# Ledger of designs, part 88: designed miniproteins, single chains, continued (2)

Each design is a single chain, and the fold is of that chain. pLDDT is the mean over its residues in the fold that is shown.

## One batch from the design tools (miniprotein)

Design m7051
Fold by ESMFold2-Fast:
Structure m7051 (fold): chain A 76 residues (1-76)
Amino acid sequence: APATMTLTTPSGRTVTVDTSDADAVVDAARELLLSDPTIDVAKAIAIILDLIGMKIDGKSGAELAEEAQRLLESLK
């Protein structure tokens, strides 16, 4: 399985994350969501809270990266 994943926002902003580190995935997704001016702040916060909840529930960094990309796609 690939150890890295690239997250992409609807506007085309990207970040590459180490999927072995759940904290790094959540932090990178948070920075990406909050740095993209085309993303509604309330939706960004909702996605960040969902990712934090999944991390607390024991989701792996790879699972968190896949879910982050799915949620980013939902913003299209």
Scores: mean pLDDT 81

Design m7052
Fold by ESMFold2-Fast:
Structure m7052 (fold): chain A 88 residues (1-88)
Amino acid sequence: MSPEQQEMRALQREAGERLAGLVRQMQSAKTPEEIQQYADQMRAELDELTARLLAIESDPARRAAIQAAHAKALEELEALKKEQIAQV
């Protein structure tokens, strides 16, 4: 595996760990405002991860896959946020 691929894997792992923590906090939140706060933090983490991956990746097909994964993650985050707000 190339050094670039190793760096991207490390970034994805670290971001994934932080996102998992934010999901747990969102699930424990008691108000819509707290849920929105955690959703905003998760969006920032996803945006930063995507920007860092795109700074490393030069291949057009892999860049397109990174952008598609980002769009899907944002859609899943919005669905999760709405579901959590509906439960409080």
Scores: mean pLDDT 89

Design m7053
Fold by ESMFold2-Fast:
Structure m7053 (fold): chain A 86 residues (1-86)
Amino acid sequence: MKDLINLTIQLIDATRENNTQLKTELVQKLKEKGFITDEEAQQLLNSPTQQDTTDIIVDTLLKKNTFDMDIIAGVVSVYTAVLNVV
């Protein structure tokens, strides 16, 4: 779970840097761990906007683990970082 939050933060950073290769690898890792469906992974790869990428991941994690405090804390932290800096 902490690994998942860390992957989410790294994915946002990769999107900012426009690092397509790193973004693809991170999306694939999330998919392999079962947190993202194939369609969601494809949407993440096709989303050029950092906010769109964050929203898809946040919705996916929150839907699957609504009562997981680590995921909720990570989601709030990621949203705050993205929305406050953007």
Scores: mean pLDDT 65

Design m7054
Fold by ESMFold2-Fast:
Structure m7054 (fold): chain A 79 residues (1-79)
Amino acid sequence: MNLEEKIAYIKEYVKSQGLSITDEAAELLARLSSDDIAEIKKEIDRLVDYAKKNNRKTITLDDVLEVIFEPLREGVLKV
């Protein structure tokens, strides 16, 4: 998929889960994820769970950084 198609897919799937995602968060997720739709869905499911745990209905750039980006970089966030 090209980047625009991937961003569109991410937004659509998030909306199907009853949440929204910011444009910057969707773009970052698209850049960090593989072109495998199954992997993108798994990443979105993790973000949805994280947002719900924090009593939010919107996935933000910070959520992508904490849930997706940080584990990929072997860092520690949310001190």
Scores: mean pLDDT 76

Design m7055
Fold by ESMFold2-Fast:
Structure m7055 (fold): chain A 92 residues (1-92)
Amino acid sequence: MEEIKKKIEEEAKKAGEARARLQRLVPDFSLPGISLDDNIEKSVDDLIEAVKEMIERGEIDRAPDPEAARRHAQELVEEANKIKKYYEELKK
């Protein structure tokens, strides 16, 4: 029970770090943050959709380091999906 909450907090920290790195490479595209409250699921979904939009608009390819931007975008989506998975386990 507490272990799942710790996993959510750990993945949220990793997601925050990946978000910050991606935001530095793509400063003109604003990424939403993850909320660790009753809106956690919506905030995670909003973040994943924002990253998809960033990729579809070619913002990753236009970044000063497209490979690093793509890596950080992938890391961010992976951490967001882990948060969603742990949150579903917490609801049980």
Scores: mean pLDDT 80

Design m7056
Fold by ESMFold2-Fast:
Structure m7056 (fold): chain A 79 residues (1-79)
Amino acid sequence: ELEKKIQDEIEKARKDMHEETLKASEDYRKRIEEAKQLMEEHPELKEQAQRDINKARFELTKKSVEAAQKYLEKKKELL
């Protein structure tokens, strides 16, 4: 009984991590598309668009690491 509950909570935490990672990836793709559109419409803003791309890449990495850390912490707490 207790073991089953622990296993279910671990699986839920894994799914939560996966969902957060997918969301971060989708947000990243959207921001890259917006930055590319900005560069095409306003070439004078190319440097700003490039900074936005770099920021989006950093945010993707940060969110992915945070999601993985949450999963590991939850798993340790449940065990």
Scores: mean pLDDT 82

Design m7057
Fold by ESMFold2-Fast:
Structure m7057 (fold): chain A 91 residues (1-91)
Amino acid sequence: VDPRKLDVEVRIALLEIRIAVEKLHAERFKKQGKDEVAKKSEELAREIDTLVRQAEAALRAGDYDTAQKLIDEAEKLWREGVKEIEELEKK
């Protein structure tokens, strides 16, 4: 097994958990009337999911370099997006 493939597969699984958590946060924010922060959480989950799906396609094609780059981008987007959501929730 290529260690790059295993690394990407593990990181995809972790990102899928983060997507699920973010969707739950969005539903909670909607119930609290925080529509702007809920929308941002939904958009973040959707954007990360798109990158994860693209990374899975790259893995199936044997393009491990592209898959790693896409997962790196998804992880960066998640870190930045969570900070923005936290800042919006405080306002």
Scores: mean pLDDT 85

Design m7058
Fold by ESMFold2-Fast:
Structure m7058 (fold): chain A 70 residues (1-70)
Amino acid sequence: SIDDIQDDIIDALGLMALGVARASPGSTPEQARLQAEKTRAISLGELNPSQRAALDARVAALDAQIAALA
């Protein structure tokens, strides 16, 4: 289904984002994970605008967690 294809794309983007975050100097594994989740949520919101409000709330929660680690 289209949802299965979208999930596969989002998973691939999440793995790519995690790789980039892990390569960042001074990044902890937890910071890398949260940054990857944020990137995934933003990408999903761009691909599915109807879910944007829920995904914006998730991004805000992830931003708060990232800020707490900084």
Scores: mean pLDDT 71

Design m7059
Fold by ESMFold2-Fast:
Structure m7059 (fold): chain A 94 residues (1-94)
Amino acid sequence: SLVEEVEALRKEAVAKINAAKTVEEMLDVLSDFGLEVYKLMKKYNIPSSVQQQIATILAQAANKAILEKDNPELAKKWLEEALERVIALIREAA
């Protein structure tokens, strides 16, 4: 299902974020996650409004993380919370 595929992507992204040494590496993971989620949204014919909400959540999290380059643990927390918000939004839309 869509939820199972997105949850698998979230699990992989969280593992990669936890392995990242810098906020820049975490942002690369977030970018890859966003692209893969976008592909799933297209595959499952999810409305563009939901896709835009997801993009906004990820963009806001990225902007906050960029301000915390010297505090990777805080950046990691905010990025992981954003991934959880994306999953919650998809569960509500499913």
Scores: mean pLDDT 87

Design m7060
Fold by ESMFold2-Fast:
Structure m7060 (fold): chain A 82 residues (1-82)
Amino acid sequence: SHAGLLYVEPLEEMLEEARRKYEETGDEFWKEAAERIERLLEEMKEVLSDNSASVEEKLAAAEGALREAERLLEEARRREEE
């Protein structure tokens, strides 16, 4: 699916950023962000591989996962600045 490629790759990059930040800072909030983003990625992959799910359901799941991951990264970045 073109949608899977458009959402999977950015979400994997977001996960890598959170993991890298945790290694650099040691701050638990970056570890929490990475763990939550990893769960979002796995849940999205399950929906994308579900042959009973509609294209609309797969797109909604992918878009939702991406938005939540972006929110988690923004929250973690804000906490690092404070």
Scores: mean pLDDT 82

Design m7061
Fold by ESMFold2-Fast:
Structure m7061 (fold): chain A 102 residues (1-102)
Amino acid sequence: SEELRREYSRLVARMVGLAIRLIGLAIESGDEKVREAVNRFILGAFRLADESRTEAEFEELRAKVRELLEELGKLASPEITKAAEELAATAERAARLRLQLL
């Protein structure tokens, strides 16, 4: 439906904004391991949102995002972890809407 496509676009826009914030926070941290973990996490979140074509692929990509989020939680500040949790939740919502549009 047109409403679901608009909602998906809104979620993708929110993901972009969260990713920009997350990259900025990682740069400000001055920690290369945090920057690398954030980059891997962002890539994983966008793959979840865009590449989930079946329920099985959704569960696999969601599990990978959760593993990356746990890794980031061990390395990064609470502020970075909170922004990453928001990106993960938004990516999951986008992926679920994408499955409804297929």
Scores: mean pLDDT 89

Design m7062
Fold by ESMFold2-Fast:
Structure m7062 (fold): chain A 73 residues (1-73)
Amino acid sequence: SLLDQAIAQLEGLLKELESKKPSLSPEQQKIADQIIELIRQAIEALRAGDLERAYEYMQQADELLEKLGDMIR
């Protein structure tokens, strides 16, 4: 289903972030940890059928991903 595909995509992103986290600075790791938590909450919201909460968590995760990207420059 579309929902299963969305969850699988987010789980893939979680695995990528977790695998890359040890190579980041301590400051970058803190941001990565926040992103990981937000994605986990988004997955739980999707499984519960709470699309509004899932969207809010992903919006916050996207903002932190942008910040992390700027720090890697």
Scores: mean pLDDT 85

Design m7063
Fold by ESMFold2-Fast:
Structure m7063 (fold): chain A 84 residues (1-84)
Amino acid sequence: SKLEEIAEKISKESKRKVPKEKILELLEFQQKVKEEADKKIEENKEDKEVVSKEIARYIAEVLRRIGEMIDEEIEKEKKKKEEE
């Protein structure tokens, strides 16, 4: 799939060795949130306030997901340190 190819390319370019699977999850989530935002924007095309709010929501949701992924990696490192 195109998303899988993009995820693999990003993973290879990542100096931090971010797993391809995590990048794919982020891309799939981003695509889903974008599709929801695009639908609301099309339905309210003439309403600049609604359009602006949907763009802001899209950005906020993607940033929230990135934060969740960071938190998951922190938890994983914490557990690894406890196991030694």
Scores: mean pLDDT 73

Design m7064
Fold by ESMFold2-Fast:
Structure m7064 (fold): chain A 98 residues (1-98)
Amino acid sequence: SAREEALERARRAAEEGYRLTLELAKEVGDEESIKRAEEGLEIARSGGLEGIVEGLKLITEATTEAAKKSENPGKGAGASIRSVGLLTEAVLAKRLAE
């Protein structure tokens, strides 16, 4: 169904956002951003579309904080932009599924 496709798409966005944040945060040694991303992924896995959006907000915050610590400003900025895009996709999927 369209709702099932929206949920699957939003789950993929959360998983991609988590991987992106984890990679960046590990490179910059940002343990707090790793922990925030893990919390966000747990919320995303537990709460349907609302949980996915809430989890991706935490993941996006973690990506933004890790990006500020990146030695490669272009890579950090790119990761932050991508993370915002993934959150936007999940928000749109939730709105279209309602």
Scores: mean pLDDT 84

Design m7065
Fold by ESMFold2-Fast:
Structure m7065 (fold): chain A 66 residues (1-66)
Amino acid sequence: SMETVRDEVKKGAQEIVENSDSEEAKRLAQQAIDKANTGTKEGIEEALRLLTQAVLVVMEEALRKS
């Protein structure tokens, strides 16, 4: 359900907000939480895109530091 997707996105985004050293990733993840909290289909779709971008930032920074 959309509610399940919303809750999954919020959990993933919260993990980045709490544990990432990247200011950009934390900002994107917080925006994902805010959009997911609207509870709308459009907001949840935006939240998923923002979370995906936050994950990419975390992964790209990890690769650059290696």
Scores: mean pLDDT 87

Design m7066
Fold by ESMFold2-Fast:
Structure m7066 (fold): chain A 74 residues (1-74)
Amino acid sequence: DAAEEEARLHVHRGSIALAEGNYEEALKHFRRAVELAPDSPLAPVAYRGMAEAARKLGNTELAEQYEKKADELA
């Protein structure tokens, strides 16, 4: 599954960016993962990563939206 494999790579890159404090880059990678595999177990993981990145960037409203999406897919 090429799309899910690419999505997994983006989740991994997003996690690295998040750990490095590159929150905008993390958000971009997690968003790409969701676009590639919206119906996979990777999607809730990516949304949780997006929520953390958004919160670190000071966007609490956006973080709340991503957390809601992750919960819907759990």
Scores: mean pLDDT 87

Design m7067
Fold by ESMFold2-Fast:
Parts: C-alpha cells; structure tokens; sequence
Structure m7067 (fold): chain A 80 residues (1-80)
C-alpha cells in the first residue's frame, strides 16, 4: 500500500538521521555546517526514493516537516 511504502522509506531515512546524531554526539569535531551537509545528503537520498513512488505524494508534506526537524536537531547538537 502507499502507506506501507511511505513507512518503509521514512523508517530508513530516520534510521540514517539517528546514526548521524549518534556520530555527532561521539565526535565533537563535527561542525554545524558538516551536520547540515550530511542531513542534506540523507534528505536528498530519501526524496530521490520517494520520487520513484508517486503514490506516496500525500505523505510528502509531513515527511518534509519531519526531515526539517531532524536537520535542526542535528545542527543544534553539533553546535553544542
């Protein structure tokens, strides 16, 4: 179903964001700029996967908001 495909793509992207958060917490040398660039790479990869599945279009706005929240969190963590 479109919902199940969206959950699959979103789960993978959120796992990659969580791994990035864990790396930032373990490595104080990672800058906010580097955290943003890495988050942008995860976001780009997720959007490319979503583009292959037009049936998930209704979930895009919610997903974008969640990715924006992840990017803000990662940048803030790297700035601390």
Amino acid sequence: SPREKFIEIAKKAFEEMQDLLDRIRADPSITPEQARAEADRVRKKANEELDKHPEVEPYRDTFDAMLDAWERRLVAEAAA
Scores: mean pLDDT 88

Design m7068
Fold by ESMFold2-Fast:
Structure m7068 (fold): chain A 98 residues (1-98)
Amino acid sequence: SLSKEQFEAEVHVAFAEMILGIIKSEKTLSDEDALRAVELAYQHAKEAIKSGDKENAKRALEVALETARLALSQVTDPEVKERINKIIEEIEKELKKL
């Protein structure tokens, strides 16, 4: 019953949710690893957008946003915080387009 577009988007949502699960379960991530997790979650959200399924694209963006906000609360390096904040701004812009 899923279209190809819906299936591809769901796969990217699942990967973004897995990344969020990892960051929630890890007691100690380096700032660099936290940033990589945020970048990877946002990449999966962008792939969900490319699939053309707006509902799953929104879900993936919301998961990426939660991942970025959680990472921002845990990192201490000001340069890493700035990079995560920039990703948050991009995610919020993409959500407004949906």
Scores: mean pLDDT 88

Design m7069
Fold by ESMFold2-Fast:
Order: structure tokens, then C-alpha cells, then sequence
Structure m7069 (fold): chain A 70 residues (1-70)
């Protein structure tokens, strides 16, 4: 599906950039996927990646948003 393809592409892009850093710094990486449908019937898919490090300050999170027409 288109959603699955977009999810994999966004995930791979952000994971590849964060994986080595997470391992090096002992960070916990959390990936959140959110789907919202507004009052006008518009569908939004949000992909949020959060990193938490006990040894380093939190870095800016990476986020992808896509508006889907169904």
C-alpha cells in the first residue's frame, strides 16, 4: 500500500541517521505513527522519532507528515 511504502521510506531515512548515534550514545529511540482524520474527511499520517539519551542532551526530533486523500 502507499502508506506502507511511505512509512518504510521515512522510517529508513531517519533510522539510518539515528541508529549509529543511538548505539554510540546509548540512546533510547521511540518511533510513533499517528493517523488523524479531520472534520473535513482529510487524512493525515504523522511519523515521529524521539530520542532520549541519559548522557547527552536531547537532540531535535525528526518528523514526517503527509496529507492523504481517500
Amino acid sequence: SELEKQFKEDLEKYINELKEEAEKRGMTLTINVEVKIDENGNVYVSFDIEVESPEQPLRPVKRSKQKLKL
Scores: mean pLDDT 63

Design m7070
Fold by ESMFold2-Fast:
Structure m7070 (fold): chain A 65 residues (1-65)
Amino acid sequence: YEPSPLTDEETKLIEEAFDLLVTLTDEEIRQKIKNKLEEALTSDDTNQRISIIKSALEESKNVVT
């Protein structure tokens, strides 16, 4: 198969999102973030993926920090 191209920015955002997911103790918030990340990974549109990942990060950031 041919994998979808990932940008450096996209890779960094995905890594940051997974790091936050691992640190979350609230199960509902963790599941919500995980669901958004899974939706992003199924998209072939780079801009759409970045938008979804950033949205998930922004939503989780205030909870973690």
Scores: mean pLDDT 68

Design m7071
Fold by ESMFold2-Fast:
Structure m7071 (fold): chain A 58 residues (1-58)
Amino acid sequence: DEKILRALGIAYGRGLLPIAYGVAEKAIREKLERDPNASAEELAKAGLDAARKFLLSR
């Protein structure tokens, strides 16, 4: 879906690392399911927050 792809694009532009892609995509999808009206910007933030937590826990 286009909104998730836009959110991932924003997240990559803000430093999302490829190794964290799966965690970021999952967080973006879960956020969109909870809030269908969330902007791509809000979804990107959710993905980046999840990616940072994942990387810091390694």
Scores: mean pLDDT 81

Design m7072
Fold by ESMFold2-Fast:
Structure m7072 (fold): chain A 70 residues (1-70)
Amino acid sequence: MELEKYKKEIEELAKRISDLAQKHPEVVEDVLEEQRRAFEKANQSKTELEHYKVLAEEYREALKRIEEKL
C-alpha cells in the first residue's frame, strides 16, 4: 500500500506541476530541470519502493521551488 500511496502522490504532484507550466510558460525550463533532477535521484534507488519514495519527495520540493518563483 505504501508503494501505491507514493505513486498516487507523484501523479497528483506531476499534474499540478504540469498545470503550473501550462499557465506560466516562464517556468517551463525550471519545471523540466526539476523533473530531470527528481528522476536522476530516484534512479539511484535499488528498490521500487525507494525509487517512488525519493521521486515523491523530490516532486514535493520541485513544486515548492516552482511556486516560490511565481
Scores: mean pLDDT 81

Design m7073
Fold by ESMFold2-Fast:
Structure m7073 (fold): chain A 96 residues (1-96)
Amino acid sequence: MSDEEVEELFKKLGEQLGKKLGEQTGDDELSKKTGKAASEASYYIYKAKKLGKDESAKEGEKYLQKGLDYADQGDLESAYKYFKKAKEIAKKGIEE
């Protein structure tokens, strides 16, 4: 897959997650924001792996998993924070 195709796939998954969370919590704005953050985190982790930044990718995955756990519990604020952390870790690995 091209990076553009993978990015589009993750964006669609983030939109689906955001919609599901909005239906469960009633907070459409935070749910959409959280879904987008999850998709961006997943995409940057994918890129870090592709570039051989395995340590940053694994640490990013750890925070991504924490974010997903909080999202499953309906704690969107914590989920959003962990997804943002996952993205920043993976992105720093790519930039270094």
Scores: mean pLDDT 81

Design m7074
Fold by ESMFold2-Fast:
Structure m7074 (fold): chain A 106 residues (1-106)
Amino acid sequence: SELEEEFERLEKELREALEKGDKEKAMELFQRLFQVAVRAAMRALRSEDPEELERAIELLDRAIELAEKMIEKFKDDKEIVLELEIKEGVLALLRGVLSLLLKKLK
């Protein structure tokens, strides 16, 4: 999937930016990664395909993990922490919806 390939590329770049302490680059990359994860979730919801739902849940879980890692890394920056917590909340909500739909389809 193009979305999975884009997500994996962005995740790699984000992990490198985090290791270098490049806050601006990390936030830019996370914003793009967040958009890819949301797009994958929305596509999976429309398809109601169990395989697409499972793949989207995996991307959402990875995005949530990255948000938590960024919150810990940048914990002294209250504005960034708040933005990341809001995005993590959106990802968690989508994951919950996809998980319930997947359970109904199995």
Scores: mean pLDDT 89

Design m7075
Fold by ESMFold2-Fast:
Structure m7075 (fold): chain A 68 residues (1-68)
Amino acid sequence: MEKIERLKEIVSKENPDEAEIAEVLGLDSVEEFRRAKALYDAGREHELPPEVRELISLYDLLKEKKKK
């Protein structure tokens, strides 16, 4: 299963579900996703597992491209 493709599908929705994003990242809950995102936004992405950091970075890039 390709996590990157699944993340693209979720983010392409008008209102992406944070629970689906957390599942793709391998996190147990929306709260854990929000904590990981908070670390990323604070410039502490190096404290995240590499896979989670890469997927959060991709999530932000996809959201930015969706805004026109």
Scores: mean pLDDT 75

Design m7076
Fold by ESMFold2-Fast:
Parts: structure tokens; sequence; C-alpha cells
Structure m7076 (fold): chain A 103 residues (1-103)
């Protein structure tokens, strides 16, 4: 479990914004098995991301792979890192780099 700092909360909001920019929100919701809204707290966004990654780990599919490949390309990371047990940490680190580039 990752402790939610104000910095981590910014990363989770940026993650949602990037999903919207990439048009991946609906596909992510389908894989995670839950709906996301703009009114969700950072804690709920973390649960959403964890549900997505957990669903992929439990039931990998071609559709899930395609979504991960698009995220990996957007963040400039190998897709294999998003398929690892450290996927959440890797993605949060990539979001930190994306946030620094957008400042």
Amino acid sequence: DIKLSPETQELLRLFYDILKELGLVEKFEKIAGMKVTEDMSPEELLDFLAAFLGSIAANPSAESREVLEKLAEAFGIPVEELLSEDALEVLLAALQRALERRK
C-alpha cells in the first residue's frame, strides 16, 4: 500500500487527465470493473488504478495489453514494466516525470 501524500494526490489527478487525453477512460473502466468520475477523490482514483492493474494481473487479455501499450508509449516506459508486480510503483514514477515536464 502506498501512503497518499499531497504529491501522490497530484500524480493520481494527472493520471486521470492523461487517460482522458488518450481516450482510454472507458476501456480502463471496463478492465478495472468500476466507473471513474471527475468528482472522485485521489484515494478513489488510487483504488481505480489498483483495480485495473489487479484485473490485468489476474486475467491478462489482448485488450488489456493494448491499453497498457498505449500508456507505456505515452509515458515512455517499456510495457513489460507495467506487467510486473511493481507496475503501480513504475506508473507512479512515470507520472512524476510527466508532472515535472508539465510544470
Scores: mean pLDDT 76

Design m7077
Fold by ESMFold2-Fast:
Structure m7077 (fold): chain A 85 residues (1-85)
Amino acid sequence: AEMRVTIEAPSAELRQELARQIEEIARTLGLEVEVKQVSDTTLEVTLRGEEYRVESAAITIESLALAMGATKVSVERLPEVVVLP
């Protein structure tokens, strides 16, 4: 499964700390994670892995971001793409 979490955080310090915490959460759950700053105030997080772990991580990240002072968090489920070698 793949999910995208978009986080609006006005502080550069907050964005840096969120990126660090998000990477730690994904590593702990054995998920692939990509964190990108897509605007001056916005982080985009892409999570890949087993469906239940991805969903759990997305919920955890949303709760953490809001608790740390993010002004808006959006979570989107992306369609699974199966590529055969």
Scores: mean pLDDT 79

Design m7078
Fold by ESMFold2-Fast:
Structure m7078 (fold): chain A 94 residues (1-94)
Amino acid sequence: HPSIALTYNNLGNLYQSQGKLDEAVKAYEKALEIRKKALGDEHPSVALTYNNLGVLYQSQGKLDEAIKAYEKALEIFKKIGNEDAAADVQKKID
């Protein structure tokens, strides 16, 4: 399960670097789905995937989708006590 999610995450990174933002979103959405199913909704890897989706939505001008993705990442980082990651995500919402 995690290895397939990692492959989709890597594909998302590659598509993003190529400017293929729609393909990058789809790849990260697949990584998110697999990670939530395998690791649960509050795992650090799930929070990181939401943050990556937020960055991509922001790059596409999809500001409402970006805010929702960042809010999900922020909720998880706060729950697991990762204050540095939570602060970094909060700056993107503010």
Scores: mean pLDDT 84

Design m7079
Fold by ESMFold2-Fast:
Structure m7079 (fold): chain A 94 residues (1-94)
Amino acid sequence: MVTIEAEGDEKDALLAANMIANYLIERFGDKAKIKDFKYEKGKATVTLEVKDVSREEVIAAAREAAQDIAPFLRKPVKITVTVDGEVVLEETIE
C-alpha cells in the first residue's frame, strides 16, 4: 500500500495529491490502483494499491512526480509518501 499525503492550501493540496497519484498510475499501469481519496483538516490523502513494483521504483517515481508538479503549485505544499507503513518521502514543494 502506498499513501500520498499533501498538506497546504486546499486547491494546491488536492492538485498535488491527484497529480502524484496519476503519475504513479501512468508509470505502473495495471499494477497501481486507487483505493481511497479523501480531504480533511487541510490534508489531501490518496491511498494506492501497488503490486509487482519494487519499493525503490515507487520511491523514485514519487520523487520524480513531486519535482514535476512544483511549477503548478501557487502555495507551499508538504508532501508525505508512505510505503507499507514507512515514510519514504517527506518534502515541501514551493
Scores: mean pLDDT 84

Design m7080
Fold by ESMFold2-Fast:
Structure m7080 (fold): chain A 79 residues (1-79)
Amino acid sequence: SEDQALEQVSQLGADAVAAEPDPERRRRVAELVLKAVSAASQGDYEKALKYLDEARGVAPTPEAQALLDQAKKVVQSLK
């Protein structure tokens, strides 16, 4: 369901935030993830993907990037 997919995006985003060791980058990733989840919940999947791409650019770790890439795939499945 859409609600279940949105929960998955939120959970993957939260895991990506937790995977970022730098506190300033972590705060920025958290901000972008919240914006992405909000956009997706409103049906604005293009904005959600843009915010997740920006978060991926802030988080240089492979772990955080993999989680954000998974979140992007979930959002793309809603389009």
Scores: mean pLDDT 86

Design m7081
Fold by ESMFold2-Fast:
Structure m7081 (fold): chain A 77 residues (1-77)
Amino acid sequence: MRTPSPEERRALAEQLRRQAEEAEERAKKEKDEKMRKALLLAAEGARRIAELIEAGDWEGARELRAETEAEIEKILA
């Protein structure tokens, strides 16, 4: 398996933080409470995943992504 460089990890983390910012912007305009909560949870999850990736914790990042997706599905159900 390929081990990303620190520079590549930083680039991936930046992409995740941009996705988090986009989700937060959408949440500010969202009238549906469930969708707003889902967007805010997705944004928080993306930032935490970015931190784990920067730290090299790929397993933690994958686990957190799965947990975040499961919680979003519960909110939207």
Scores: mean pLDDT 82

Design m7082
Fold by ESMFold2-Fast:
Structure m7082 (fold): chain A 80 residues (1-80)
Amino acid sequence: EEVEKELAEALVDFYALIPGAGERLQKALVKAYKAGITTLEQFKEILEKYRDELVEKYGKVGQRAIDLALRDLDRAIAGE
């Protein structure tokens, strides 16, 4: 659960273009992989699970970042 939330926050920060977000995302992805979170479908489920909490925390910037991340995940799952 803590690893899932950390991954969701790192994805939002990355798509929101927060300084240092690329390094945070890399570390969060390594932790997620070690915890068995390895599929794009799992990443999508995690973002959807934490969407409302992240929108409350980050506002419209967080909403836009989540929408962009989900779009990119959907395209990657579809082989686009």
Scores: mean pLDDT 83

Design m7083
Fold by ESMFold2-Fast:
Structure m7083 (fold): chain A 62 residues (1-62)
Amino acid sequence: ATRMRDKAEATLAAENPSGAEAGEAIQAGVMEGDLVAARTGKDALAAGGSPAEASQALLNAI
């Protein structure tokens, strides 16, 4: 499935990405069964990372 990837890429392409947009990418990963990528993005946000950093971490885990 590509929804998780598409949402994460859209977050990285945004000029001012929000935590909600990064959260949507993480949620798509959970729904699509890519728990490693979803967890990686969630952990990046929990560590104080930006929405862009969390989305990049999620994409790197795919």
Scores: mean pLDDT 79

Design m7084
Fold by ESMFold2-Fast:
Structure m7084 (fold): chain A 73 residues (1-73)
Amino acid sequence: SPGDQLFQEGLKAYKAGDYETAAEKFLQSAELYRETDPRRAAASLLLAAESYEQLGDTDRSEQLRQEALDILG
């Protein structure tokens, strides 16, 4: 699926140390999963949060972790 492809691209970018691209791909993946697979949406948001943490954007990281928690209940 397009969501799976974006998630894989995010993982590849993250492993390469390209945290900006990783965050972008994980956020796009989360958007596509949001209504069809909330658990995968939450997982993608947590990886986007981790990517922003690596970039030093703690505020954005915390926002995305809270968004993931809200999806999971």
Scores: mean pLDDT 89

Design m7085
Fold by ESMFold2-Fast:
Structure m7085 (fold): chain A 88 residues (1-88)
Amino acid sequence: MKELEELIKRVVELYRELVKLQEELLEAEKAGASEEELEKLREEARRKAEEIQRLIEEIREKFGEEAVKRVEEALLEEHKKLQEEKAK
């Protein structure tokens, strides 16, 4: 159980970082950042998205579909928290 909780926590942390990178990319585009800077941000976001997917697949293989549902629920709660923080 601790191993599953640690993996879920890591997925949530990566998701938070991904959302922040997506926001940084949008702001950089608005500010007229160079294509090189924009590509670097896109590459970082892609790497985090790939790691999230890899961890979800690992959770599915080790703990099954019910564990994946727990990941999805944790991600939804984190998404709601991030949206509420933006409103403040």
Scores: mean pLDDT 81

